# Ledger of designs, part 32: designed miniproteins, single chains, continued (4)

Each design is a single chain, and the fold is of that chain. pLDDT is the mean over its residues in the fold that is shown.

## One batch from the design tools (miniprotein)

Design m13077
Fold by ESMFold2-Fast:
Structure m13077 (fold): chain A 100 residues (1-100)
Amino acid sequence: MSGIEKARKYVDEMEKKLIELGEKAGLTDHLRSIAERLRKAFDEAIKSGKTGARILTEAVAEVVNELRSLAEKYPEHRDILEEAIKEVQKLGAKAATYAA
């Protein structure tokens, strides 16, 4: 597979996991919105070429901060939201590697 195709697969997997975790937490709309923002950042990164990795890295960091804020606001769902943070960091880093 090409690097770009592999990066797209990681972004798709990240979106899927965020939506699934959002459904478990009862925060489906919020996590879907976050996933859509990451997808738009990925599409922008692909168009930007060499700056793509930076755009993705910054978007992932912003999303992680938003998920941490949600975990603080909804401590009953903290474990699920912490899982979302780990998945975003892991898959986002992989996507950024192939987007560069």
Scores: mean pLDDT 77

Design m13078
Fold by ESMFold2-Fast:
Structure m13078 (fold): chain A 90 residues (1-90)
Amino acid sequence: MRLTRLAEEAREAVRAGDWEAMERALRELAELLAEAAVRLARGEPLSPEELEAIRRAEEILREMARESAEAGEMAQRAIAEAAERAEAAL
């Protein structure tokens, strides 16, 4: 599952002190979340598997934010930026 894997990669990168790997994983994750949000805005239902993957990714990101406030802030920023780009693509 792409979303869950990217969230796990970001968290492992934080634990390893690899901020570049974390930023790359968060950027990809944010883009996928923004795409899902665009689909919902267009009235397209997400599958139960996609909804579960989003929920799990959010859970992992919350755990990461508890371990590192800086990583949590970077995740929120990446998601906001991706949402703006996705909105512009509508």
Scores: mean pLDDT 80

Design m13079
Fold by ESMFold2-Fast:
Structure m13079 (fold): chain A 72 residues (1-72)
Amino acid sequence: DDDLWRRLTADQRREIERRERFVRAGMIMGVRVLGTLNNEVAKADEVVAQIEASSVDKAKELLTQYFNEVES
């Protein structure tokens, strides 16, 4: 939300960025572990690249789609 971001203090922005980086790192680790366990490392690498390039909300969506697809 661009309007919300502009209204935040510098400290609030830094805290959000810190939490987003932490959450994203966890998502990437989860995808890589599942890719290894299911012998789909190439597909996992593609999902990781998309997570790295996307917003946290989109990254969560991509992670959920990948987990549902692999666990099927």
Scores: mean pLDDT 73

Design m13080
Fold by ESMFold2-Fast:
Structure m13080 (fold): chain A 76 residues (1-76)
Amino acid sequence: SSALEKLAEELEKQGLPEAAKILRRTARLVRTLVAQGDLESALEVIDHSVEEALKLGADPEQLRRAREEAKEEIRA
């Protein structure tokens, strides 16, 4: 997901490297699941990773926007 990777770069600049790593891993996993046609698992992985990044101090509004953009990328 382009949205998740863009937010990961921003989080790394904010000094949140562990949150950035979660979003980058999620972006790779989402690409694999989408390529396999498993859209339901891709959406679940996005939601789970956003909650984990939130626990690591990522901004709730930035996470909400990236989550919605990532879900729209999957639906397209």
Scores: mean pLDDT 85

Design m13081
Fold by ESMFold2-Fast:
Structure m13081 (fold): chain A 68 residues (1-68)
Amino acid sequence: KEGIENALKAAEEGIKNEDVGGALGGIDENLSDEQKEKLSETAQELKEVPQDGLDLLELIKKALEKLL
């Protein structure tokens, strides 16, 4: 779905610009509730604990790539 692709772009841009809030907003706007649930489940499967907001965006990026 195009929503996952747009969310991935938002995560990538946030990582480049170190803009965690903007990236999370873009991800939220582009994903349905069902896609957010799948993203959360996929991120949990990676079993990584993010130490900060940029680590969280890297984790979200990996999870989004697995959903494509």
Scores: mean pLDDT 79

Design m13082
Fold by ESMFold2-Fast:
Structure m13082 (fold): chain A 78 residues (1-78)
Amino acid sequence: MPRVVVRQDVKDAQEAQRAASAVQEAASKTPGVLSVETRVSPDGKTVTSTVTAEDEEAARRAGEAIGEAVPGAEVEVL
């Protein structure tokens, strides 16, 4: 299944929580998104979110929506 990987550098746990929430909100509003898994690095400085989509078009739409909602995030469609 196509995936979108989103990476965000954060300075503290509060920013990490906001970063994860923004990605989850944008992804949840995108038709064809099946799941969102968020991981915070052990040092709390990097947030990685993996969005699973039903098809490549849904993955593309999710990537665009996340890119618009979270400027400065590294977004990769796989």
Scores: mean pLDDT 81

Design m13083
Fold by ESMFold2-Fast:
Structure m13083 (fold): chain A 74 residues (1-74)
Amino acid sequence: SMAAAEAAARAGREAGLALGDEELARKMQTGGYIIGLEDSATAEAVAREARRAAEAARKGDMQGALEHLSRAGG
């Protein structure tokens, strides 16, 4: 699904940027887009974990951010 690809790509990019890593943001954007084109259910799960990683990072919870990032395939 194009919508799932765009949502996963955006969530992955935001997670990388929240962690202060522009290269990670680019890699997660590309990975999320590819996953979203192939499997919308997996892409939705990845997007959810990426959004949680970004939220944890913004709150200063670096341990939580890394745990969620790992689940997002980062």
Scores: mean pLDDT 82

Design m13084
Fold by ESMFold2-Fast:
Parts: structure tokens; C-alpha cells; sequence
Structure m13084 (fold): chain A 90 residues (1-90)
């Protein structure tokens, strides 16, 4: 189910520790992203060595970077295999 898939992905993200959680809370506070979308964005930033302030600016103003993040979120919503989602984040 979608709920089971989201829970499995959250557990994977949580395995990266408090840094992902803190960055996700900061992103959520400064963007229109929901809690889960903010966690994906935080994980994306960490994997690609993007400062969170630059990510927030890109989400708000950079349509090309925001399009890439939206494509990743589409894979999540469609319940694509975790391996496919992880490859898209890299």
C-alpha cells in the first residue's frame, strides 16, 4: 500500500539520522512542502551536497531545480521501487 511504502521510505531516511530530520524541519518551515516532501528534499540536498538555504531558494525561484525535485516526488507518489527513487535523488 501507499502508506506502507511511505513508512518504508521514511525508515530509510531516518537511518541517515538527526541531520535529515533537522534539515527537513527547516525546509518545511521555509517552503510550501509538506513533512514528507521536506524529508525527500533534505535527503536530496545531503546526497548532492547542496546547502539547505540554496535548496530553499531553488524550490522558490529556480524552476529547473524544482522540476527535478517534482519528478522525484512523482516517483514517490507512483510507488516506484526504492532503488529507482534513490537513483533519481543522486
Amino acid sequence: SMEEFIQELKEKLDSLGEEVKKRAEYIKKNTSLDEFEARIAAYYALKNNIPVDELIEAIKNDSDFYKKLKEILVLVREQKPLEEIEKAIK
Scores: mean pLDDT 72

Design m13085
Fold by ESMFold2-Fast:
Structure m13085 (fold): chain A 91 residues (1-91)
Amino acid sequence: SAQEELLAAIEATLKALEQRIADLRAAYKAKGLPIPAELVEAEKDVKEYKELLDRIGRGEIAGSPELLEKLKKLLANAEAHLAKAEAELAA
């Protein structure tokens, strides 16, 4: 279904964000820099997203347009926080 296709696409985006977070965390550590608050916030957003997605996949929560919109907002927040952390590292 369109909903299942959307969830699969979102899951792929989530895996990409997790890898990006891991790479960025390693880069900060390699430079001897403290982990920025923006990266910590991105990690929290991703964790909340994973928990919600897992509950949908287990059938504990019915997938709905409103729930999918909340998932989209969590991903957007994670991407925004991550972009700021990347910009700080690049400076």
Scores: mean pLDDT 82

Design m13086
Fold by ESMFold2-Fast:
Structure m13086 (fold): chain A 55 residues (1-55)
Amino acid sequence: SSEIEQLKKQVQELSDKANDAYERGDVQTMKEYSDQAVELQRQLQELLRKEEEER
């Protein structure tokens, strides 16, 4: 679904931002982006389970 694709893209973008912050030595910003990516990853896994059940 488009929602699953959007979440995958958002997780990747947040991971990229976290890595950028880490390279700058901005540990706090890195943690904020990492935490957001983890939360979206959980939502993505729930949607993937629902999509598999709808098959």
Scores: mean pLDDT 83

Design m13087
Fold by ESMFold2-Fast:
Structure m13087 (fold): chain A 103 residues (1-103)
Amino acid sequence: SELEKAKESLKALAYRLKEALEKLLKSSVETIMAAAPSVEAGVEELEKLAEEVAKLDPSLAPKLREGVERLREAAEKIKDKETAKEGAKEAKETAEEIIELIS
């Protein structure tokens, strides 16, 4: 179905983002901060896929939009040396929640 294809695309991107964030969390704060543009790009792509799932299954829309907002907030935290590690951790945890929601 269209919904299953949209969910698989969203899940695949969320898994890639999670894996990248797991690798970043083992790196220096400077490396995490340098990855901010890449993480932001991933969140923007994930938001587009999440909106496609939300259109096909409105019952998932509130939690998906909440998850995307948390990812945006976490990506912003990655830009600051003091919050970069916390932001990467929150982004990883939110990606895991999105995977679980659509599985």
Scores: mean pLDDT 90

Design m13088
Fold by ESMFold2-Fast:
Parts: structure tokens; C-alpha cells; sequence
Structure m13088 (fold): chain A 82 residues (1-82)
């Protein structure tokens, strides 16, 4: 069902959000390593957004877009601090 597909995509987005927090909190990572990890995370979030859009799951696509915006802000903050 579309509800099951939406739930699966939201679970994947939650995992990506948790990973964003882990990357940002990881004191062992250099700024460059954080940017590299965030770039991979953005690619994964973009794929989930495209899947949600193709399935007509507008709210899930908007959630994925918000995550992409948060990743972009984090990347800009890291670059500004480096």
C-alpha cells in the first residue's frame, strides 16, 4: 500500500537524520571528512525525495527536501568555520 511505502521512506529519512547528527557530533572527523560524509548523505536524501515524488507522496518528498536543506546548511557552517 502507499501508506506502507510512505512508512518505509520515513524510516529511511529518520536513519539519514540520525546519521547527520552523528557526523556533526563526531569530533574525530576533520572538516573535509565531514563535508565528504554530508555529500554522501545528501545524495541518499535526494534519491529518497525522487522516489517519494514518483510515488506522489508529497509530504514525504517535502520531509526529504527539509533534510537536504539542513545538510546544505551544515555543510556551509562547516566550510565557514574551517
Amino acid sequence: SMAEEAEKLREELKKLRERLEEILADESLSPLEKIASLSVLAMQASVLKKIAEKLGLKEVAEEAERLLEEIARAEQEILAAA
Scores: mean pLDDT 90

Design m13089
Fold by ESMFold2-Fast:
Structure m13089 (fold): chain A 71 residues (1-71)
Amino acid sequence: DKALAIRKETIARVAEELGLSPAEAAELMRRTRRLVKEGKSVREIAEALGISQRAARYLVRRIEEYEKRAA
């Protein structure tokens, strides 16, 4: 499935960029999604996850795209 391959590739790139395992990158995306659903700002997400605001913004954008496609 093309969608599954794209998700795995995205997780691998996030893992490499942040120095995490693919499983940790997937967990980070899951936690970011929860915070977005709670109405947290990019700044609050960055603080909660211990990442840069730039990284938090990229994660939020990817999650919004996935949720828009799943709806």
Scores: mean pLDDT 74

Design m13090
Fold by ESMFold2-Fast:
Structure m13090 (fold): chain A 64 residues (1-64)
Amino acid sequence: EKLKELDEKIKKVFEEYDKAVEQAKELERAGDTDKARQLLRDSAIRSTGEIIRLIGDKIDIELS
């Protein structure tokens, strides 16, 4: 059950990142390249941090 909850949270993180990618593409089309890159960078940092935490939780459960 806990593994299913973690998998759902992981999916949510990827969905949020995908939305940020689409927003960045819109900014790129508008000529706001710097804003697009900043949005992707900020989103990547946030998503990576959350994924690392969730993977850690998953390892702890599997080793229990």
Scores: mean pLDDT 81

Design m13091
Fold by ESMFold2-Fast:
Structure m13091 (fold): chain A 93 residues (1-93)
Amino acid sequence: MDEQRVQETVEYLRSLGLPDAAQVLYDLYRQGRSLLDSLEAVLQLLQQRLAELQQYMDTVPLSDEARQKLQERIRALQEAIAYVEQRIEELRA
């Protein structure tokens, strides 16, 4: 069950263009961390990256093209955060 959940989450994160987050989840789980601990670590990473991108957009003058690309990235991170939070809630219930 846990290996299937890890694979589904890894594939979802990769589909959002977040291969680094997917790799962190896979590596932590393979190192013997629980699925819950691995997901919580990935959630923290995603939240940190979202905060950094939001701050970057607020502080750096950007071209319209660069701003659009960052908005797409922010949306992908928000989708990933919601997905991982739901997986964590299911495991804690």
Scores: mean pLDDT 86

Design m13092
Fold by ESMFold2-Fast:
Structure m13092 (fold): chain A 83 residues (1-83)
Amino acid sequence: PVEDARKAREHIARAQRYKELGEKAYQDGNYELAAKYFRKASEHYEEAARWAERAGMTDVAESLRKLAEQYRKKAEEYEKKAK
């Protein structure tokens, strides 16, 4: 449905915003903050994938799940560097 596709786009936009914040925090040497933002980006990419799947956009959902995994791994890596 149209609503499911809209929800997917909203979560993609939020994920991209958190990704940008995480990249900025990383550039500033703040690994703890970067990890936090990359975790938020991963969560929103996962939500976007669920809404994309419901909208019948299976290939898009798979790509979004891969992005979610990528940013989850970055968050875990930077959490280790922060401690």
Scores: mean pLDDT 87

Design m13093
Fold by ESMFold2-Fast:
Structure m13093 (fold): chain A 85 residues (1-85)
Amino acid sequence: SMEKERIKEIAEKILKGELNVEDLSKLPEEVLKAAFEEAKKRIVEKARKGLKENETSLTEEQKEEVLEAIERMVDAINKIILSKI
């Protein structure tokens, strides 16, 4: 439970740009990967809410396709960032 809270806190700091490469390099690899996965989930959830509240022209199937594309983009970016640490 404490580990999950730590991962969420690190993910929030990543999303706010509060952690630099030196800060990230000091974290255990498992924690770092988990924090980036949590950040990805938060980005996708925010996008899902935005599509539900602001975009009504898309079908539910089309909304899921957009969310899957966003998830793939974020996953690709995370892999690039993690490769530099």
Scores: mean pLDDT 79

Design m13094
Fold by ESMFold2-Fast:
Structure m13094 (fold): chain A 97 residues (1-97)
Amino acid sequence: MSEKAKKLRELIELVTRGADYVKQGKYEEALKYFERALELAKELNLPQSVIDLLERAVELTKEFLKTGDPEVAEEAIRVGEQAALKLLILYNIEESK
């Protein structure tokens, strides 16, 4: 597996676990995972569409920690799942090279 493919797989795991922590009500843990995923995505110079989704997941998780709004938590899960899907597509493209 290429180094880039390994990092994309790590990103998918970070984002998936972040969304899972939101589902479990562990929002502080979720935030750490989304922030680490965003940092790694920026380091890898991933497409802006992926970076935007990860930034949105971080922002929504921070907003939930301030407001406790369940709709914000549901949106954070949706955005995290969309980011994971885009990352999986990028991973499959990288592995096919």
Scores: mean pLDDT 85

Design m13095
Fold by ESMFold2-Fast:
Formats: C-alpha cells, structure tokens, sequence
Structure m13095 (fold): chain A 69 residues (1-69)
C-alpha cells in the first residue's frame, strides 16, 4: 500500500543519528526510491495523516514526521 511505502521511506530516511524528516523531505525521498509511483503531494500527505491516526507515525511540534514503531 502507499502507507507501507511511506513507512519504508521513513525507516530509511530517519536513522538513529538523523533528524526526523519534514513532509517535503520525505516526499522527495519517496520519489527517489519509487520513481515509477505517480503519487501527488496531496495523496502523500493524506497517507501520512492516516499513519498518524493509526499511531504508526508522530508529527513533531516543528512539523517533522517521526516513526513510532
């Protein structure tokens, strides 16, 4: 699913020594890893919002996206 692809990108982008990525950074990284996926930024933002509702990611006060699992 799109949600699982987003989580895969987040796991690769947010290592222990790395800052949690902004939504824009995460979207750019998604297209580098899945260049064949035709996903709009709106659809991507909606997928991140669904993951946040499911408790799988957390939005930090500065808007960065953090993996919870």
Amino acid sequence: SLEERVLQVLRLAAGPASRAPSLSTLYTAFHRLFPEEDVSKAAFSAAVRRLEAEGRVRRLPDGRVQLVE
Scores: mean pLDDT 76

Design m13096
Fold by ESMFold2-Fast:
Structure m13096 (fold): chain A 81 residues (1-81)
Amino acid sequence: MSLKEKLEARLERATEEAREAKKEYEKLVKEGAPGTKIAAAALRHLGGVAELLLVRKQAEKNGLKDIAEKAEAALKELGAK
């Protein structure tokens, strides 16, 4: 498996995890769920964002512009401007 394929797989997984966690967080806040559940969803979202930042940096370092741009777009979508 190439570095590009590994980073693409990490990008997809991190994006999905962060999107799901963000949706769960927003739903839990709207429903007035217990703070522990809200905090858990927020931490999962932050974890996905952190992974996307690492994927972007690794892609930039290795000249993989397409992956870096996709990671940046995902970060922007998830509110990590």
Scores: mean pLDDT 81

Design m13097
Fold by ESMFold2-Fast:
Structure m13097 (fold): chain A 101 residues (1-101)
Amino acid sequence: DSPLMQSLSPEEQALVRELVERIVRRVRELIAKGESEEKIIEEVRRLLEEAAAAMPSPLVAYRLLSEIRYELYQIAKENGWSAEFIKRLVEVVEEVAARFA
């Protein structure tokens, strides 16, 4: 568990872990199917908006989005994604996070 998770309750930590796992699994499925960069970006945006809106507080939503940003970066490194594609995915995370500012 990352240091960021230490500020959440055990229930909030469990919720964040469950949603991170679900989103990461979906992204890996899209990669395995050979979906386009545009399709991956569209699905990530939809999943993040849905998950963040379901969080019990803005703080929990921010922690969820931080964890997802980290996991997407790891997936990008594993799959040799371009810096431009990584930047576009990070921008999606930041845009969703801004809605809770």
Scores: mean pLDDT 82

Design m13098
Fold by ESMFold2-Fast:
Structure m13098 (fold): chain A 60 residues (1-60)
Amino acid sequence: AQPKQQFTVEIAHEEIGGERVSVVKVTGADGTQLEGRVPGTDPEAIVAAALALIREMEAR
């Protein structure tokens, strides 16, 4: 049987040094966490960052 891979994606909007940023965290089933930051709150940029982190986690 193939193990079912699970991950959690968390998105938070933060203000750092007066600038709005989006923090994207991806947590794998093994507890590995990857974090990315995106300037502003553009949903397309946030989704692209999340997908890149998921791909990096799956490549490990």
Scores: mean pLDDT 75

Design m13099
Fold by ESMFold2-Fast:
Structure m13099 (fold): chain A 74 residues (1-74)
Amino acid sequence: MELSEEEREVLKEFEKKVREIIVEGLETGDVAAALERLDEVAAETLSKLSEELQKRFEEEVKKLKANLVATLAA
């Protein structure tokens, strides 16, 4: 799937923010706060993506949430 340069930068910034959320979640142990922050960042990112990518992005965020819960609960 081809992404525009702008969409790639938006997704790259999202990945960076997700890493920061994971690190903070591991440091604080507050899984609920980490999930809430992930939802906020995901909503902001979603608004910057094309309609075609929005659905795929929402599915990827659901997978990320499941992975985050598994990682922080371990």
Scores: mean pLDDT 78

Design m13100
Fold by ESMFold2-Fast:
Structure m13100 (fold): chain A 88 residues (1-88)
Amino acid sequence: MVEEAKKLAEEAIKAVKEGNSEEAIEQVKKIVEIMKEALLKGDWETAEEIARYMEKVGEAAKEAGDEKTLKAIQEGVKEIAEAVEAAE
């Protein structure tokens, strides 16, 4: 889970640096699903590590001016928050 999220984040950062927002967004969506799975299982430590990888993708997108990837991260965070609230 963490190792998969790390690999997806590295691929997303590479895509952002190459100007490939579509590929970066696909990686972000996969990270969001992994993070939702960890949170729904109550694995908060895993979710925190995945969140750190998402933060690194966000910083790369911000540096590159990739507004599409930043928006995808924001929407993903909202989806995670809604999933956690529904589970509580």
Scores: mean pLDDT 82

Design m13101
Fold by ESMFold2-Fast:
Structure m13101 (fold): chain A 70 residues (1-70)
Amino acid sequence: MELPEIDPSLPEKEQFINYMTRLALEALEKGVPEEEVFKEMEETIREYGKSKGWSEEEIEEIIEEVKKKV
């Protein structure tokens, strides 16, 4: 069973990007349409980033990086 645990040596943003990528891939595997997956991921990333005090530009960079990995 190969579930990559969050590596505590990675920066928080990298851990979050990896986590969001895994959630998106899981949703796609369950047959959720790509458009809906991306919409939900963008909303989740924006809410989490705001709660962490990240800038709007940093939040957009995270969204684009997750989209590239999915």
Scores: mean pLDDT 76

Design m13102
Fold by ESMFold2-Fast:
Parts: structure tokens; C-alpha cells; sequence
Structure m13102 (fold): chain A 64 residues (1-64)
């Protein structure tokens, strides 16, 4: 990993009757909030785990 790289993990709860667009927006918002709070920018997504009630995303980020 590049120097200063950090692994961020975000879990988003899927509401009942959520559309794919709503799920995507929640994931984007959660990742943006995590990156902003840490002063980081996205380098790559390492994994995505989807279940019926949550999405877990693991991403590698570097200092902004």
C-alpha cells in the first residue's frame, strides 16, 4: 500500500423497499462522510459484501 494509506470500512443499512438508486446514494454518502472526516480520498474499493439488510464496503484511501 502507498505510504499513509488507510483502510476504511463502511456499513450501510438497507431500508425496506429501498431502490438500487437509494442504496447507491447511501453508500456514496457514507463513504464521502468517512473520507471527509479522516482527511482522505478514495484510492480503490477492495471489497463489497451485500446482504438483504446491509452493504459492507471496504476501501483503501490516501491522504487528500
Amino acid sequence: APAGARRLEVTVKIPKDATPEEIAQKIVDALRAAFEAAGLRLLRVESVKITDDEVKVTALAVPA
Scores: mean pLDDT 75

Design m13103
Fold by ESMFold2-Fast:
Structure m13103 (fold): chain A 92 residues (1-92)
Amino acid sequence: MVEVRVTRAPSAGPGTVELEAEAIDENGNKGKAKATLRITGDSAEVEVKGYDENGNLVFEKRATVPASDGLRAAVELAIEAAKKAVEYNNKK
């Protein structure tokens, strides 16, 4: 079982949302993700980076979605990245 927590970090500026996610599996393996959402007009750009427990970048993904879907996409990608970081730790 993998538990994921998502926290909103203080925004860097107007139209920008930063999210952090942490995933922990039943064996105590940890993964973290940072997602940045930028809204520009009718579009939202989401960038997510996943890190293992040692701070190594293990997952990176970018997506462009409609602005109305931006926050949902950012949360979904942050959860995906955190889970992938945990999976990477289990294979190393």
Scores: mean pLDDT 75

Design m13104
Fold by ESMFold2-Fast:
Structure m13104 (fold): chain A 105 residues (1-105)
Amino acid sequence: TAIDRAQAAVDRLQAFLATTELSPAVRRGLENAIATGQEVIALLGKLSKDQQDRFADEMVNDMESGLALLEEAHQAGDETRMLIAVTMLGGSLTAILMMVRGALE
């Protein structure tokens, strides 16, 4: 389901957070992004099937892209790039959350 796909993407972010040594700032950013993603997932079931599929696809793409950038930056030891990646991911998920809340009226 759309919810299962979104949850699988959040689970991958949680696995990275659990297994990777991150600075406090990057860790906090990723924790906030995960929390926002979980809130979106909780609301997805209240939307139409078409909206669930569209928002889940957007979330999965944003989370997969964000994780790929985080993994690349971590392997390079690039703290600034990791911080940018989690900030952008958090912003994207917050935008999706706001759109989902708006769709629920």
Scores: mean pLDDT 89

Design m13105
Fold by ESMFold2-Fast:
Structure m13105 (fold): chain A 78 residues (1-78)
Amino acid sequence: AEGEEALRRLVKAGSDAIATAAKNPEIARKAGEVMLDTVRRLRELIAAGATPEQVRAVADEGIKRLNELAEEAKKAVE
């Protein structure tokens, strides 16, 4: 279902961000916090019967934040 796909995409983005930030514990921790907060929000929305569009929007917001943290981690190496 769409909620399962959204969670799968989010977990992948979070894992990728943490891996990219492996040498920066502060950014890795922030990525973990964003992932957990977004997963919790998605679970709450799905339980409340939110639309697929609402679920996708929250997942995409979380993924965007994770991608931004991954870019910060890359810049910190340079």
Scores: mean pLDDT 79

Design m13106
Fold by ESMFold2-Fast:
Structure m13106 (fold): chain A 61 residues (1-61)
Amino acid sequence: MTEKEKKIRELEREFLKALENGDYDAAIEAMRKIRELSEPNEVLDKAFDALLEALQAEKER
């Protein structure tokens, strides 16, 4: 596993922890950082956009 892959896994854990705590701001931030470190991928980009939109909507409840 590369250093980049290790960072992504750490951010994934931070994302899940933020979701468990209801900290949607932290979850959104972690997801954006994962996206920045990930290679461009059309399917993953759409999935990230959909997830960020869902998290933003949940935060406003």
Scores: mean pLDDT 76

Design m13107
Fold by ESMFold2-Fast:
Structure m13107 (fold): chain A 65 residues (1-65)
Amino acid sequence: SATREEIIRLIMERLGMTREQAEQVYQSFTDYNGKELSVEEMEEKLRTIQAMAAAGRAAARELAA
């Protein structure tokens, strides 16, 4: 489906993953939520993941300093 393809592409672009890895991420989100997510919902999840990763990097710098 167009939605699935668009979401997989977003995961690949934003997380730097291969297509195979992105497909597994998509499947995991689908399984966890009991439904396929919309593009908008997936973008929101990806923003949260990126924000958490950024916060983790900032915390690591603070602790290492």
Scores: mean pLDDT 75

Design m13108
Fold by ESMFold2-Fast:
Formats: C-alpha cells, structure tokens, sequence
Structure m13108 (fold): chain A 74 residues (1-74)
C-alpha cells in the first residue's frame, strides 16, 4: 500500500512518508519497462533532492505527489 500524506501529518511524518515512497519505488523498479525505470529514477532523484531541503515543505509535497502519481499509473 502506498503511503498517504494526511492534513493532520506533521512535517516529520511527511518526510518519513516521502522516504517510504522512495524506497517502495526503488523496490518496484524491476516491475517497470526500461522507459518507466528511467522516469522512476528521475522522480526518485528529484524526491531525494527535495528531502535535502526539509524546510521547503512545498517542494517535498510536490515531489511526493509526482512520484506517487507515477506509481499509481504504472
């Protein structure tokens, strides 16, 4: 089951759910086509980069949303 960010989540919970989503995406890489793997790796890198600046919550939520949308569509 994919992690879901809730309105009641703390910043720490958002960060942890984003990390869980990254790890889940990495675990599922072999389920994707070669093209989808390249797209997933780009989204993973963007999410890891966003997590490097935890004060930018908007950037983290955007990266989380993009990666989650990809995983739901694949």
Amino acid sequence: MLPVVKPTDSVEEVLEKTRELIELAKKRLDEFSEREQREALGLIEAAERALANPEDLEGILLAYAWLRSFLLSS
Scores: mean pLDDT 82

Design m13109
Fold by ESMFold2-Fast:
Structure m13109 (fold): chain A 72 residues (1-72)
Amino acid sequence: AMSLEKLKALEALADSLPADLKARIDALETKYKGYVKAAFVLHYQFGYSLQAVGDILEVSQSNVSKSLAKLG
């Protein structure tokens, strides 16, 4: 299971994203739980599969996929 400290570190990394993309992610966090930034960093920057991201963040792959699809 991912520790709270690792989750917070990944969210902090997501805060370094371009301002337009960060604004889109922040809008999704109002609708979804605060894992969206961590999921974005794990999938798009580190190349983990949606299943692996779901396993790491302890959320369903379906929720990860739906949240990230809103950004594309």
Scores: mean pLDDT 72

Design m13110
Fold by ESMFold2-Fast:
Structure m13110 (fold): chain A 104 residues (1-104)
Amino acid sequence: SKEEEAEKLIEEGFELIKEMSKAVLNKDFDKALEIMKEFKKKAEELTKLIKNKQIQKDVITDMETALDLMEEGKKNNDILKAQIAVIVAGGTLVVTESAFKREK
C-alpha cells in the first residue's frame, strides 16, 4: 500500500540521517555527501506519495538546500555547515511523516 511504501522510505531515511551524522562527526565529508545524495533520492520517491503539492515543493526545496550545504561543508571542511545540512534533511522526514499521518 501507499502507507506501507511511505513508512519504509521514512524508516530508511532516518537510518541514512543517523549514518550521515556519524560520517560528519568523523569528518568523513565524502561519505556524508554520498549518503546525502542517497537520502535525496529517497526523499524524491517519498514526495511522489505526498498529496499536498505545497509540502511536496517545500521538501524538494529543502533537500536542494541540504545538498548545497553538505557540498559547501565538504569544500570548506566546515563541520557546523555539514551538521546543519543533516538537520535540514532530517526536517524533511518529520514534515513528510506528519503529512502522511494527517491523511489517515
Scores: mean pLDDT 85

Design m13111
Fold by ESMFold2-Fast:
Structure m13111 (fold): chain A 75 residues (1-75)
Amino acid sequence: LENIKLTKEEEEVLRALLFGPLTPDQLAEILGKSREQVEAAIDRLEAKGLVRRVGDLYEIADLKKVSKVLINNRK
């Protein structure tokens, strides 16, 4: 598989979601980011198959894939 590159915003959203499903508003509050930044990051992460929507919540779609991506983005 190709190395998936994450922006800092995408990485922060993924790490927060490792602790459980959250709404975009909850992610914005927890991360101290604008709703627009969080929604843009979620959109990119969904396109990459890393997160999915469940009702009003977003969650990790593939924990194994997310774990590998986060390890590769760690220094």
Scores: mean pLDDT 80

